# Ledger of designs, part 12: designed miniproteins, single chains, continued (5)

Each design is a single chain, and the fold is of that chain. pLDDT is the mean over its residues in the fold that is shown.

## One batch from the design tools (miniprotein)

Design m16414
Fold by ESMFold2-Fast:
Structure m16414 (fold): chain A 70 residues (1-70)
Amino acid sequence: MEELSVEELIEEARRLGWNLNEEAARLVLEGAERQAAGELTPEELREIVEEIARAAGQLDLLEEKIAAAE
C-alpha cells in the first residue's frame, strides 16, 4: 500500500544516513507506482530515489533560492 511504502522508504533511507521528508517520500512513491505501471524500469526508479535522497541534503539551499526569487 502507498502509505506503507512511504514509511518503509523513509526507514530504509534513515538506515543509510539519509533523511526524507513526506514530500520526498511521496515523490519516491509516485516513481514506484509508475514503475509498477510499466512506465519506469527498476533501474530508473533507483536513480529517482538516489536523486531525491541527494536533493534532501540540499533542500535548505533550494528553499532559500525560492524565497529570494519571490
Scores: mean pLDDT 62

Design m16415
Fold by ESMFold2-Fast:
Structure m16415 (fold): chain A 73 residues (1-73)
Amino acid sequence: MEEEIERLVAEGDKLEKEGKYFEAGVHYARAGTLARNLGDEERARELFQRAADYFKKAGNEEMSASLEAGAAA
């Protein structure tokens, strides 16, 4: 599971370098969900916040706002 999170983060970073911000956000959101399922709330918040930043860059402010709200305690 940790390897899955790391793979999703690496793929998201690659997509960000290619300017594919929406796809990068999806990968980070998936990584955040996996971290939450493992009980790592701090890591999940960090990953969701990064996903929100990517969705905002992609012009999807609704998805960004939803993820930031979900990352809040």
Scores: mean pLDDT 77

Design m16416
Fold by ESMFold2-Fast:
Structure m16416 (fold): chain A 82 residues (1-82)
Amino acid sequence: MLKDLIDNNDAEGLAEYLKGRDPEEVAEELQRLIYGGVPDWARPEFKVVPAESEEEFRKSVADFIKDYNSGKIVTEFKLLVE
């Protein structure tokens, strides 16, 4: 499950799980993870944008795991789209 990959700091597994998926689907899944239990009207905007390279995508994955596990607000994720 997505949460297990993040909780275990599995950046490689998370990258493979998310790679090539629909940006809207990824945005919904990540938003549910970040704001689970927060009412829809109180959720800040969260965006998934195309990564320019695999390096940028992997950096975004690592930054997401680090920021999420440290309790920082996450508002953007860069996804490698096919």
Scores: mean pLDDT 77

Design m16417
Fold by ESMFold2-Fast:
Structure m16417 (fold): chain A 69 residues (1-69)
Amino acid sequence: EKKEEKKKLILRLIALELRIIGLEIEKEMLEKKGLEDPEIRARLEELDREIEELEAEKKELEKKIEELG
């Protein structure tokens, strides 16, 4: 049972990492498109917040995995 919970958390961690990578790619593409556009800057700030929230969730999952051994 403990091993199954750990596997579920690892799969969630992988899914979060893939989501973060996707957002980082979007951010890179927008940065190349032009930082002068206030709409692009607003979207970049939104992406930074989303990435920060997902990174925090990732850290919590890593902590839970560590606690499960």
Scores: mean pLDDT 82

Design m16418
Fold by ESMFold2-Fast:
Structure m16418 (fold): chain A 118 residues (1-118)
Amino acid sequence: SAELERDRARMAALRAEHLARVPEEVREVFTLLADVVEGAIVAVLEGRISEEEALEILRTVVEELARDYGREVTIRALELVIEFLEDFIADPGASEESKRIARRLKELLEELIEELRK
């Protein structure tokens, strides 16, 4: 839809803006996480996957990133992706449907940070 196309463009623009301020050591993990998060929002809105499936995919990806890049780098990337999602949620031009899914994914990322810190 035209609304989803606009939301995708807004997410891409915000991701590029956030990427410009991401530390070099975190950049790869941030990019991988942001791509998965954007893809999950779009897939749920298109009805390709459920919200529950999106949450499971995101959990699995975060666990794999923590294993491959380490907990510290993954936590930093998660915090930065949360900032990206907060800016998208605050964007008056983004749809309420996209924002709802973004809030749900943000909640999971916050939970995963707590799990990685213990």
Scores: mean pLDDT 90

Design m16419
Fold by ESMFold2-Fast:
Structure m16419 (fold): chain A 75 residues (1-75)
Amino acid sequence: SEAERAATLVAAELFVVAIENGAEASAEEVDAMIEAAVRAGDYALAVRIAEAARAAGIELSERGRRVVEEARRAL
Protein backbone atom coordinates (compact mmCIF):
# COMPACT_ATOMS: atom_id res chain seq x y z
CA SER A 1 0.00 0.00 0.00
CA GLU A 2 1.03 3.65 -0.30
CA ALA A 3 1.03 3.93 3.51
CA GLU A 4 3.43 0.96 3.82
CA ARG A 5 5.66 2.51 1.13
CA ALA A 6 5.64 5.85 2.99
CA ALA A 7 6.50 4.12 6.28
CA THR A 8 9.45 2.34 4.61
CA LEU A 9 10.77 5.65 3.22
CA VAL A 10 10.46 7.35 6.63
CA ALA A 11 12.36 4.46 8.26
CA ALA A 12 15.11 4.72 5.61
CA GLU A 13 15.40 8.52 6.09
CA LEU A 14 15.73 8.02 9.87
CA PHE A 15 18.40 5.37 9.22
CA VAL A 16 20.45 7.87 7.16
CA VAL A 17 20.14 10.53 9.89
CA ALA A 18 21.19 8.00 12.57
CA ILE A 19 24.32 6.94 10.62
CA GLU A 20 25.23 10.60 9.91
CA ASN A 21 25.02 11.22 13.68
CA GLY A 22 27.38 8.37 14.57
CA ALA A 23 25.04 5.42 15.08
CA GLU A 24 26.65 2.04 14.41
CA ALA A 25 25.19 -0.08 11.63
CA SER A 26 26.18 -3.39 10.07
CA ALA A 27 26.72 -3.93 6.35
CA GLU A 28 23.68 -6.25 6.46
CA GLU A 29 21.48 -3.46 7.90
CA VAL A 30 22.75 -1.03 5.24
CA ASP A 31 22.06 -3.60 2.47
CA ALA A 32 18.53 -4.17 3.81
CA MET A 33 17.77 -0.41 3.85
CA ILE A 34 19.17 0.10 0.34
CA GLU A 35 17.01 -2.77 -0.96
CA ALA A 36 13.96 -1.41 0.90
CA ALA A 37 14.43 2.07 -0.65
CA VAL A 38 14.76 0.56 -4.16
CA ARG A 39 11.67 -1.63 -3.57
CA ALA A 40 9.77 1.53 -2.52
CA GLY A 41 10.90 3.21 -5.79
CA ASP A 42 13.20 5.82 -4.22
CA TYR A 43 16.47 5.35 -6.08
CA ALA A 44 17.88 8.69 -4.87
CA LEU A 45 17.36 7.59 -1.25
CA ALA A 46 19.09 4.25 -1.95
CA VAL A 47 22.13 6.20 -3.22
CA ARG A 48 22.02 8.52 -0.16
CA ILE A 49 22.00 5.49 2.19
CA ALA A 50 25.09 4.12 0.41
CA GLU A 51 26.88 7.51 0.61
CA ALA A 52 26.07 7.87 4.33
CA ALA A 53 27.39 4.35 5.01
CA ARG A 54 30.58 5.03 3.01
CA ALA A 55 31.19 8.30 4.92
CA ALA A 56 30.76 6.36 8.19
CA GLY A 57 33.34 3.77 7.07
CA ILE A 58 30.84 0.96 6.53
CA GLU A 59 31.93 -1.22 3.59
CA LEU A 60 29.04 -2.29 1.36
CA SER A 61 28.67 -5.93 0.33
CA GLU A 62 29.01 -6.87 -3.35
CA ARG A 63 25.20 -7.21 -3.46
CA GLY A 64 24.79 -3.75 -1.89
CA ARG A 65 27.21 -2.21 -4.39
CA ARG A 66 25.35 -3.84 -7.32
CA VAL A 67 21.94 -2.59 -6.11
CA VAL A 68 23.33 0.97 -5.69
CA GLU A 69 24.86 0.87 -9.21
CA GLU A 70 21.45 -0.17 -10.61
CA ALA A 71 19.77 2.63 -8.60
CA ARG A 72 22.21 5.22 -10.02
CA ARG A 73 21.47 4.04 -13.57
CA ALA A 74 17.71 4.38 -12.91
CA LEU A 75 18.14 8.07 -11.90
Scores: mean pLDDT 84

Design m16420
Fold by ESMFold2-Fast:
Structure m16420 (fold): chain A 70 residues (1-70)
Amino acid sequence: MSLKEELLKKIGEILRLIGEIFELELQLKKAEKAGDKEKAEALKKEIEKKKKELEKLKKELDELEKKLKE
């Protein structure tokens, strides 16, 4: 697989994850408005996990970008 192909794949994973985080944050706002504390707590935990995954993917993307510049 080419470095450019790996880069595009990683960008796709990042964009998918950003979309998932946005959807969860929208659901969180709805749960908070409804006073559903249990659902809001579960959504906050899931958002935190997804944000940690996003940071890992961003780091991997930076390493791939550096290899393309070398």
Scores: mean pLDDT 82

Design m16421
Fold by ESMFold2-Fast:
Structure m16421 (fold): chain A 69 residues (1-69)
Amino acid sequence: MESVLLSNRLIGHVLRAIGAILNGDLETAERDLEAAKKIGEQLTKVDPSSKAEVERILKRLEELLEKAR
């Protein structure tokens, strides 16, 4: 179940990034966003049906980070 493992890793990095944004730790948030992007690319290759959801999650995270700057 490669897609499940990738999904769990993606969620983990997204949650860490959100927590970092809330604490004003933008450097940590940027690192977790970059990790989430790479994992999201892998997930969409394994499960193409996840593409729209992954893109939506990453876009929202990017918007939150930009507003926190």
Scores: mean pLDDT 81

Design m16422
Fold by ESMFold2-Fast:
Structure m16422 (fold): chain A 138 residues (1-138)
Amino acid sequence: GGEEKIEKFAKADELTPEDLADPEKKELVEKAKELYEALLPETSGLGRATVLNNLANVLYAQGRYSEAEPLYKEALEIRKKELGPEHPDVAVSLNNLANVLRSQGRYSEAEPLYKEALEIYEKLKAEGKLPEKYKRFL
């Protein structure tokens, strides 16, 4: 009964900060983390980047910033390589890495990543190419 609900949660396009902070979802978050950790060695390309990003989001929500950082970095590198440097998913990865650096007090390292992400979103918006779901980051 619980496994199907966990798979739906783990495959959600939006693990929101609210979902990750919800005490009623704590067990689902922990099981999703275990699923991501089990899937990670079997993934490659964009699929690996998605699993890395989702696992890093769980770790970030748990305050485990030093563990989240290398996962966000690898996800960003994969997405830049596979999608090119100006894709909206690259901007999401830049913003996520900047957030984990900022949470560690590393503002000088976070600032250029936030600027790069914003420039991607603004360029895509100006070209009419920004999907509606990303407009909230502007």
Scores: mean pLDDT 78

Design m16423
Fold by ESMFold2-Fast:
Structure m16423 (fold): chain A 50 residues (1-50)
Amino acid sequence: NVDELLEKARELGKKGSPQEAAAMLLAIASGDEKLVKETLERLREIQEEE
């Protein structure tokens, strides 16, 4: 769901990951759901390591 992806992008942005947030927004804007999912998974892994 796009709304869930946007919410997750907001959360990642608040955690101080502007580059990751920008990548997520770009993926969403492209309309490529596969790219969005892959980007979200990578961002979650990076965030959880902190």
Scores: mean pLDDT 68

Design m16424
Fold by ESMFold2-Fast:
Structure m16424 (fold): chain A 73 residues (1-73)
Amino acid sequence: MVDELVRAGREAGRLYEESIKKAKEGKYEEAIKLAKEAVELLRRAGDDEGAEDMARKLAKEVPQLKKELEKIR
């Protein structure tokens, strides 16, 4: 379980950085997909608190993601 959470956290962090990069490039559709993958990955690993924190950070950095991330609870 601990190893699974650590791997999920690392992969979600990578997806977070890619999402922000795509958003800065104006590729909002790709940014939204990567953001959803990061949040869903943490939730599937059982890290609901980390998933919510990730969603908050993504919405703060890219306001366009806020509406889309609110749909995945």
Scores: mean pLDDT 76

Design m16425
Fold by ESMFold2-Fast:
Structure m16425 (fold): chain A 77 residues (1-77)
Amino acid sequence: MKEELEKKGLEYFTKADIAYRQGKYEEAVKLYEKAAELFKEAGNDRMYKIFLQKAAEAYEKLGDKERAEKWRKEADS
């Protein structure tokens, strides 16, 4: 159900936020991307875009400016 997808997405978001706070940016981008995928499947475009922006912030921390810009543009679309 849609609610189960959003619940799983929030679990991945929580793990991503913890990883980001710990400076584990490679882990954080993967978890934010997984959260975004689940919210997209649930039809929640607003949360999908928020998590893409979070992934972009983590890519900036990794020095991957090209991938950060790609995800920011996707979030703005």
Scores: mean pLDDT 83

Design m16426
Fold by ESMFold2-Fast:
Structure m16426 (fold): chain A 101 residues (1-101)
Amino acid sequence: DKSEEEKRKKIEKENNEKLSKVFKEMDELSKKREEQIASTSDPKELAQLYLEEAEILRKIAELLREIAEKSDEEEKKGLLEMAERYLRGAEIYEQKAAELK
């Protein structure tokens, strides 16, 4: 099973690299959006920023689900729980946008 173990380690490494990229892009985006949201008083601009944030959170959740389908059962559960948290975040931003006319 050395060849199987090496294949699993390679897949795990590639999945970890994809997750690391997602988290780095998320952190960068969160900083940028936090600054924009804090500096913006226009309800139309805020609504647009909230919707853009929600869309990106949904895309991250979709990516996490795709990675989960290729992961073992333990990793899959953790990734799916993380995806659900991102989807809840998206719903919060969508609701905030809806409260702005």
Scores: mean pLDDT 78

Design m16427
Fold by ESMFold2-Fast:
Structure m16427 (fold): chain A 74 residues (1-74)
Amino acid sequence: ADELLRRAAELAAEGDRYHQKGDFEKAVELYMEAARLAEEAGAPNFATHLYRRAAKVYREMGKEDEAEELEKKA
């Protein structure tokens, strides 16, 4: 079992919970940490998915420039 992938999935799920609560800043933080762990685990498709989720939350916050930067990483 890949420990980094497991942790990334847990953080992504936690990010989803904070997003549902309207805590967008915490949701972005968790998605970004999950994406970093996914990259370290050699799972680029999962990391791409997480960066796109974080970018969507940045748009909901009105942070379009930060959203575009994350989409370039994906």
Scores: mean pLDDT 84

Design m16428
Fold by ESMFold2-Fast:
Structure m16428 (fold): chain A 72 residues (1-72)
Amino acid sequence: ASKEELRKLVSRAVAEAIRGIGYELDGDLEKAREEYEETARLYRELAENEENPEDAKQYEKLAEKYLELAKK
């Protein structure tokens, strides 16, 4: 993927994470879970498309964290 494509994917992941936090603060735990699951999916896509192995591992770690948040 191009650097521009990766930047857009990061923007999407961050936006979904912010929505998840917003729903959690509003007490809408079902919607918060759905947004955290989507955030985890987007970070997994970032990890698979990142050429730098260190950055790819950081994205994998972020995907795992958001997946854990979705399980609460």
Scores: mean pLDDT 84

Design m16430
Fold by ESMFold2-Fast:
Structure m16430 (fold): chain A 56 residues (1-56)
Amino acid sequence: EEISRLIFEADRAEKNGDLQKALELYEKALEVAKYHGNPATVEYLEKRIEELKKKL
């Protein structure tokens, strides 16, 4: 699934300290989740993006 791949890559980027790349990947995953109408994944990604932006 495309969303799962994007989240996996975002998690790896965040662990490597590449917060900007992680943010871009999470935001891309969020757009895909919104398009597919997955409210739980959308809420999860929105919270994750908000917390990540606080670190930037």
Scores: mean pLDDT 82

Design m16431
Fold by ESMFold2-Fast:
Structure m16431 (fold): chain A 99 residues (1-99)
Amino acid sequence: DDYKKGLKEMYDLLTQHPLTDENVAKIKKLAEEHYNPERAERIKAGVDALAAAERLRRALGAKSDAELLATLTPEQRAAYRAAMTEATRLLIERNLLES
């Protein structure tokens, strides 16, 4: 099942640290291949937000997620939460398709 394989690959890339620009581009391509345009746009926006948060975390030196969130603007926190929600949905879908 190509969809199941693509979903697993996308999830594995999302959980890699560091989340590189190369991995971000690959996730976006997989989203466009396996999801409708609306869902693909949400995944792409979520991945951009996660990558931005990871870059900030590295620049600030290994802050916890709670400390990172405290340094973000309300708009950035909303984007980060939306990205985490989308990543959680991908994890749930992956786990459902494993059975």
Scores: mean pLDDT 66

Design m16432
Fold by ESMFold2-Fast:
Structure m16432 (fold): chain A 61 residues (1-61)
Amino acid sequence: SKADEVEDLLIAYNAGAISREEFIARLRELGVSEATAAEAIELLDAGKGREAHDLLVDAVA
């Protein structure tokens, strides 16, 4: 599902396996807007991983 893809992308990004630019591009392929992807990254940078996950999963619902 798109939610599973979001979870896989979050794991890869948090592990440093993909760049910020690649993370945004992959999220956009799932239908996430650039603004929402940027907000999720700000949440991740702030240590708010749960809020970032919930935002992205809602965006692909």
Scores: mean pLDDT 87

Design m16433
Fold by ESMFold2-Fast:
Structure m16433 (fold): chain A 84 residues (1-84)
Amino acid sequence: MKTLTAKATVRAPAQRLGILATVELDSGTTILGAGTAYNEGEQEVTLTAAPVEVPEEEKVVKATARVSGEDGTVTEVAAEVTYS
């Protein structure tokens, strides 16, 4: 079994932030991992999505991480998606 982990570092004003990891499989199945944090005005915040476990027989065709803020003002500084 392989585990996908997604992290994103963002710049945003004080607001609730979310990260959504989306894993698309060759079978047509989509698996989601989510994470949230509140930014109290820090310059940069790192968000971590819940790890997604993918069976070895499944082929990952696309893995992405998306960040959202409750007021929409988010700048992505770095994103990392690891599949191991």
Scores: mean pLDDT 75

Design m16434
Fold by ESMFold2-Fast:
Structure m16434 (fold): chain A 103 residues (1-103)
Amino acid sequence: SPYTPEELEAIKKASPEAREHFEKGLDILSNSPRTAENYIEAAEHFLRALKAAIEAGESPEVIEALRRLAEYYAELALFLAESFGDEELKERARELLEEIRNL
């Protein structure tokens, strides 16, 4: 897992908006096929959770855990899109990574 049990507990105590997007990202990972498209969708939810956590003034632990989650799944999506030669999904994953890293 790209997060620790302690980080998961901290995120569960975060703002409702951050928690909702975090839970949607996890739901995609648990209940959807392992494709670049689904990893992009999960990373987009983790990015929305990250933005909500920053806006709410959540702890650095919560913010960094959500940033790491968003980055991890965006990188995994990029790897899969590259492996299958999907230029549109590669571009979407690169744009997500740039946005995550600029927060």
Scores: mean pLDDT 88

Design m16435
Fold by ESMFold2-Fast:
Structure m16435 (fold): chain A 65 residues (1-65)
Amino acid sequence: MKPSDEELKELLKDAQKELGKKIEINEEFKKLVYKKMEELKKKYGVLDKSTWYIAVKAAVSELTK
């Protein structure tokens, strides 16, 4: 399963709050999140809300370094 744009926005709000960072939802961010999700699915064989959040946090951290 993949997050909807609305679910992705909610996950981003939580990740931004936790990390103290702000970014825009753009194509680069979405591409990076999906790449991280594919990597997590490949390693763990599951895609759920917790793996979505891990992917979003990883993307925020990478784009705001």
Scores: mean pLDDT 77

Design m16436
Fold by ESMFold2-Fast:
Structure m16436 (fold): chain A 66 residues (1-66)
Amino acid sequence: MPETQAAIAEARRLLKEGHPRHAAFVGDQLLKAGSSDEKEVLKLLSEAYEKLGDFEKAEEYRKKAE
């Protein structure tokens, strides 16, 4: 739990610093690891892919986070 939140915070920091590709990588790793914060990870991935211009994946992750 705390480590997952720290990783999500790190990925959000990467998004703010203009590193959406790295943020997407962190989010994907958390999703594959079976995070209990799946909804927050899916929201993070949606934001990261939107910043990358991959609107199809961004929408997919957004819907999964609902």
Scores: mean pLDDT 79

Design m16437
Fold by ESMFold2-Fast:
Structure m16437 (fold): chain A 61 residues (1-61)
Amino acid sequence: MKPKVGDVVIAKLETEDGIRRFIAVVVEISKDGKTVKLRLLGSRGGQEEITVPVENVEKLE
């Protein structure tokens, strides 16, 4: 399913210590739908935005 701006999603990021899951809000989608800009909800005190491939995000249903 294609994510939309305002959707709450789970972002999967690979780290040296393993796969981490972050809850995030979609703030922007690329014109071709290949990448999304996310605001991380689990970050303490920072408005952290990341850009990831859409395949790294799972929609919460």
Scores: mean pLDDT 72

Design m16438
Fold by ESMFold2-Fast:
Structure m16438 (fold): chain A 60 residues (1-60)
Amino acid sequence: MSPEELRAEVGARVAELQAEMQALVAQARASTPEEGAELRRRAGALGQEAHDLLEAADAA
């Protein structure tokens, strides 16, 4: 896989993770406090995954 191809793939995946994070945060706002806390934790985990993917792409 070329470095340019890898960067495009990582960028697409990060965009998907960011969209899913936004959906989870929106759902959390409409949920009970307990459900909302769980959804926010999941959104945080996706944010960490996106960060890790960007760090890995920079290292490659």
Scores: mean pLDDT 81

Design m16439
Fold by ESMFold2-Fast:
Structure m16439 (fold): chain A 63 residues (1-63)
Amino acid sequence: SVAAAVELVMREAGLSEAQAQVILDIVRENPEWSDEELAELVSERTGLSKRVARGAVRLLRTA
């Protein structure tokens, strides 16, 4: 399931495997956080824009 979620985010959001893995780990560690809170943390950790980070968080939560 982890590999499938990473591939989904790479394909749909245009991210590298490393970026997708970091986002997946953040989402899994913080299941109680809102999408906006997760997008902010992801943006800080990966250097991605908040818009891209939010999209990736949503995809991983629905995968």
Scores: mean pLDDT 78

Design m16440
Fold by ESMFold2-Fast:
Structure m16440 (fold): chain A 66 residues (1-66)
Amino acid sequence: AAEQAEMDKIDELNQEVARLVAEGLPEDEIRRRVYEKAKELGIPQEVADSIIAAVRNGLADVAALR
């Protein structure tokens, strides 16, 4: 279903953000790379920003966006 496909894309972006945060990159670099990935996946910047904030605050997923 379309809804499931969108959730799969969000999960992929969340995993990418978690990887970049684990590498210890500065926030601006993480945001830049995440925005590029979000554009590739067709995810809005607002959703990408929420995922970055959630991961950096120690949340493992995007439950707030569900």
Scores: mean pLDDT 72

Design m16441
Fold by ESMFold2-Fast:
Structure m16441 (fold): chain A 99 residues (1-99)
Amino acid sequence: MEELIREAEEAARETGDEEVAELIRRVGRWLAEKGHEEALRELVELARELRREVEEMRAAGASEEEVHRFLATRTTGIAIRAIAIALEEENPSLAALAA
């Protein structure tokens, strides 16, 4: 768990966006605390994908505004997934209703 959290935090920091890094750090810590190892591995892969996509965008001459908009969209998806997992763990019946 701790190794996966460190990998996610490192990839998130390499995007250069502090809000993204903070969100991934918080979600990763929560997933580890609850024992969601597979979801944490998915978060690591998502963080690495975000870093790669941001690097490609910057290399292609994307503006800071375009990069920020992209990251905001992707991090919203990550937050929604974390909330869905939390709802299922705390109340499986509510999670089924929300789906």
Scores: mean pLDDT 73

Design m16442
Fold by ESMFold2-Fast:
Structure m16442 (fold): chain A 58 residues (1-58)
Amino acid sequence: MRTARATQHVPRTGPEDLALRPGDVVRVLEEVDENYWLVESADGRRGLVPKSALEVLD
């Protein structure tokens, strides 16, 4: 299972976006395109996050 950590603050700018704080760990569900991943947070929320804001842990 691929997990990633937020390396910066990610604001929710659209209805499909997920807001993250630096250090938040998310599960990568799908690579939507080269720039955005669909992720799930520890509290079960899902949304799109810029790949550049994430550090892959595994």
Scores: mean pLDDT 79

Design m16443
Fold by ESMFold2-Fast:
Structure m16443 (fold): chain A 74 residues (1-74)
Amino acid sequence: SIEEIKKDIEEIEKKIEELKEKIEELEKEREKALAEGDYEKAEEIEKELEELEGILALLEAMKSFLEKKLFELE
């Protein structure tokens, strides 16, 4: 239903917000690791960031798809 799609969009928006906050925190941790010369830790954080950025892109694509579907139904 339209109501279910709206709820799904709201849930995805919350997940996007939480994920963006986590990415920002990890970027700060990576910068700190690089400044301290801890290249191994920086590499581990970079891998996690790449994975999270991929998830973020998927969530944004899902949101766009649902928003388009909602627009076509209304």
Scores: mean pLDDT 88

Design m16444
Fold by ESMFold2-Fast:
Structure m16444 (fold): chain A 62 residues (1-62)
Amino acid sequence: KGLEAGELMEELIRRGLSPEEAAREVASVFGEPSEERQKILREIAEKLREIGDEFEAELKAK
């Protein structure tokens, strides 16, 4: 059920938006997410941030 909101959030983060900016856009489009959807979106954002941090660390190490 949370797939569309999660997909939008992933796409926005992939395009260079911060997780907080992406979450704000998702809330603007889909309205009031349920607690379950908020948890899923937060987990996705945290996971993508960790991957991004690892990728940036590798780029800076070179």
Scores: mean pLDDT 67

Design m16445
Fold by ESMFold2-Fast:
Structure m16445 (fold): chain A 57 residues (1-57)
Amino acid sequence: MKEEALEFARELVERLKKAGIVTDEQAEKILNEVEKRGVTDPAEAYRLVLELADELL
């Protein structure tokens, strides 16, 4: 996808994976959820990724 919101979400999720905060499986779930909710605002996508990561911890 070419949406800026999804690119921001992917970048943040990759950073969380490298930091050991989320697993590959959790990262996939987070990205799928962002896509399913149809988020178009990068700031909203960023916030959603952090909320979902916190829920999975």
Scores: mean pLDDT 76

Design m16446
Fold by ESMFold2-Fast:
Structure m16446 (fold): chain A 65 residues (1-65)
Amino acid sequence: IDEKEVLLGLGLIYAGLGDLLASQGDYEGAAEMYRRAAELFEEAGDEESAREALEKAREAAEKAA
């Protein structure tokens, strides 16, 4: 496992945590987890997953506001 694989795996974990928190109505926590996932996906070079994570973070932040 190289750095890219580790970053991608961590991004998936944070995205999953975001989904879990959003399902429980914790939109502030969900937005934070999705932002972390997006940073990890960007560092891994997965621009598409990063974009989707940022969109989920935006939606969660809007619901939290």
Scores: mean pLDDT 84

Design m16447
Fold by ESMFold2-Fast:
Structure m16447 (fold): chain A 64 residues (1-64)
Amino acid sequence: MKKEVFEEFKKRALERGLDEETAERLAKQAAEAYEELVKEGYSPEEAKKLAKEGLDRAIELEKA
């Protein structure tokens, strides 16, 4: 797992108002999606962008 990507996603989820446990869960899922996208041939930059978009959608669903 890329710790830096996970930590960035967790910070984003916390900043957007999720609790610690939910932020950690969603950040872990986003970091796993990032790693899968890189393995599928996406650049690290594009994979991070796509994983961040997925994280943002998940955050909105948790707050709905």
Scores: mean pLDDT 82

Design m16448
Fold by ESMFold2-Fast:
Structure m16448 (fold): chain A 84 residues (1-84)
Amino acid sequence: GKEEIKEKIEKIKKEIEKIKEEIEKLEKELKKLKEELKKAKTKEEILSLIGEILNIIGDIIELKKKLEKLEKELEELEKELKEL
């Protein structure tokens, strides 16, 4: 009943927190790579940094999609808990 929903809410909240921390870490890394790209002198360095930047952007997009799904699930569970 209510206890199972509360446990699910707690687990989702912890997962949301972990994903937010991972996104913040990746955004900091992305900022560093963008600064390195400004200083890059060779075509090889530029292409390598662009590749790394694109990979991190992809990871951030996937994590943000997962975060949105979890936040929607959390909202629905909190509504269900209020109705019980």
Scores: mean pLDDT 88

Design m16449
Fold by ESMFold2-Fast:
Structure m16449 (fold): chain A 74 residues (1-74)
Amino acid sequence: ASSEDVARIIGLLLRLLGTALEQNNEEAIKYVQEAVKAINKGDFDKAAEYVRKAGEIVGEPETADELADLLRKA
């Protein structure tokens, strides 16, 4: 991934986490945490699945889909 793609990934992750925290949604927060763990392991396909689950829970599927597509390119 380019440096620009990495910055976008970080921004979208922070957006999903922020929404989950605002909703006090522990399940969505957990999925974002699991996505970050998967990214740290280089498992970008698994990270993409976790961000899609978080986005579905918090009602931001478009944000999650963009993030998942960027993660799969990494």
Scores: mean pLDDT 84

Design m16450
Fold by ESMFold2-Fast:
Order: sequence, then structure tokens, then C-alpha cells
Structure m16450 (fold): chain A 74 residues (1-74)
Amino acid sequence: SPEQVREEILAEVRARVEAMQAAGVPLTDADISRLVQEAVQRARDAGLSDEEVKRLAIEVTRLLMDAKDAQAAA
């Protein structure tokens, strides 16, 4: 289902961010752009609608921006 695909993509993005934070690697704007585009492409390949892809892109962007802000505060 679209919801399961979204959950899978968000879980993978979270796992990658956690791995980067554990390794002490800063999350850059270029990394955010790349990860968002990768998530959008996977969602499209999975057959999500344009509206669902757009919502996922917003969610992934928010998650990554929050992670970057958390790194800056640490």
C-alpha cells in the first residue's frame, strides 16, 4: 500500500541519518537534496500518485532538516 511504502522509505531515511550521526558525519544541504530526490524516485517507482509523492517529499525534507538542526545544536 502507499502507506507501507511511505513507512518503509521514512524508516530507511531515519536509519541512514542515525548511522551518519553515530559516525559523526555532518548532514549537508547536498545530502538533504540527494536523499529527498532518492526518496521521491523510489516512491514514483513504487507507483505512488503525484500527491502522495509530494507529501512524502515534504515529510522526508522535514525529517532531514530536523536532524540537521539537532546536529547543529549538539
Scores: mean pLDDT 84

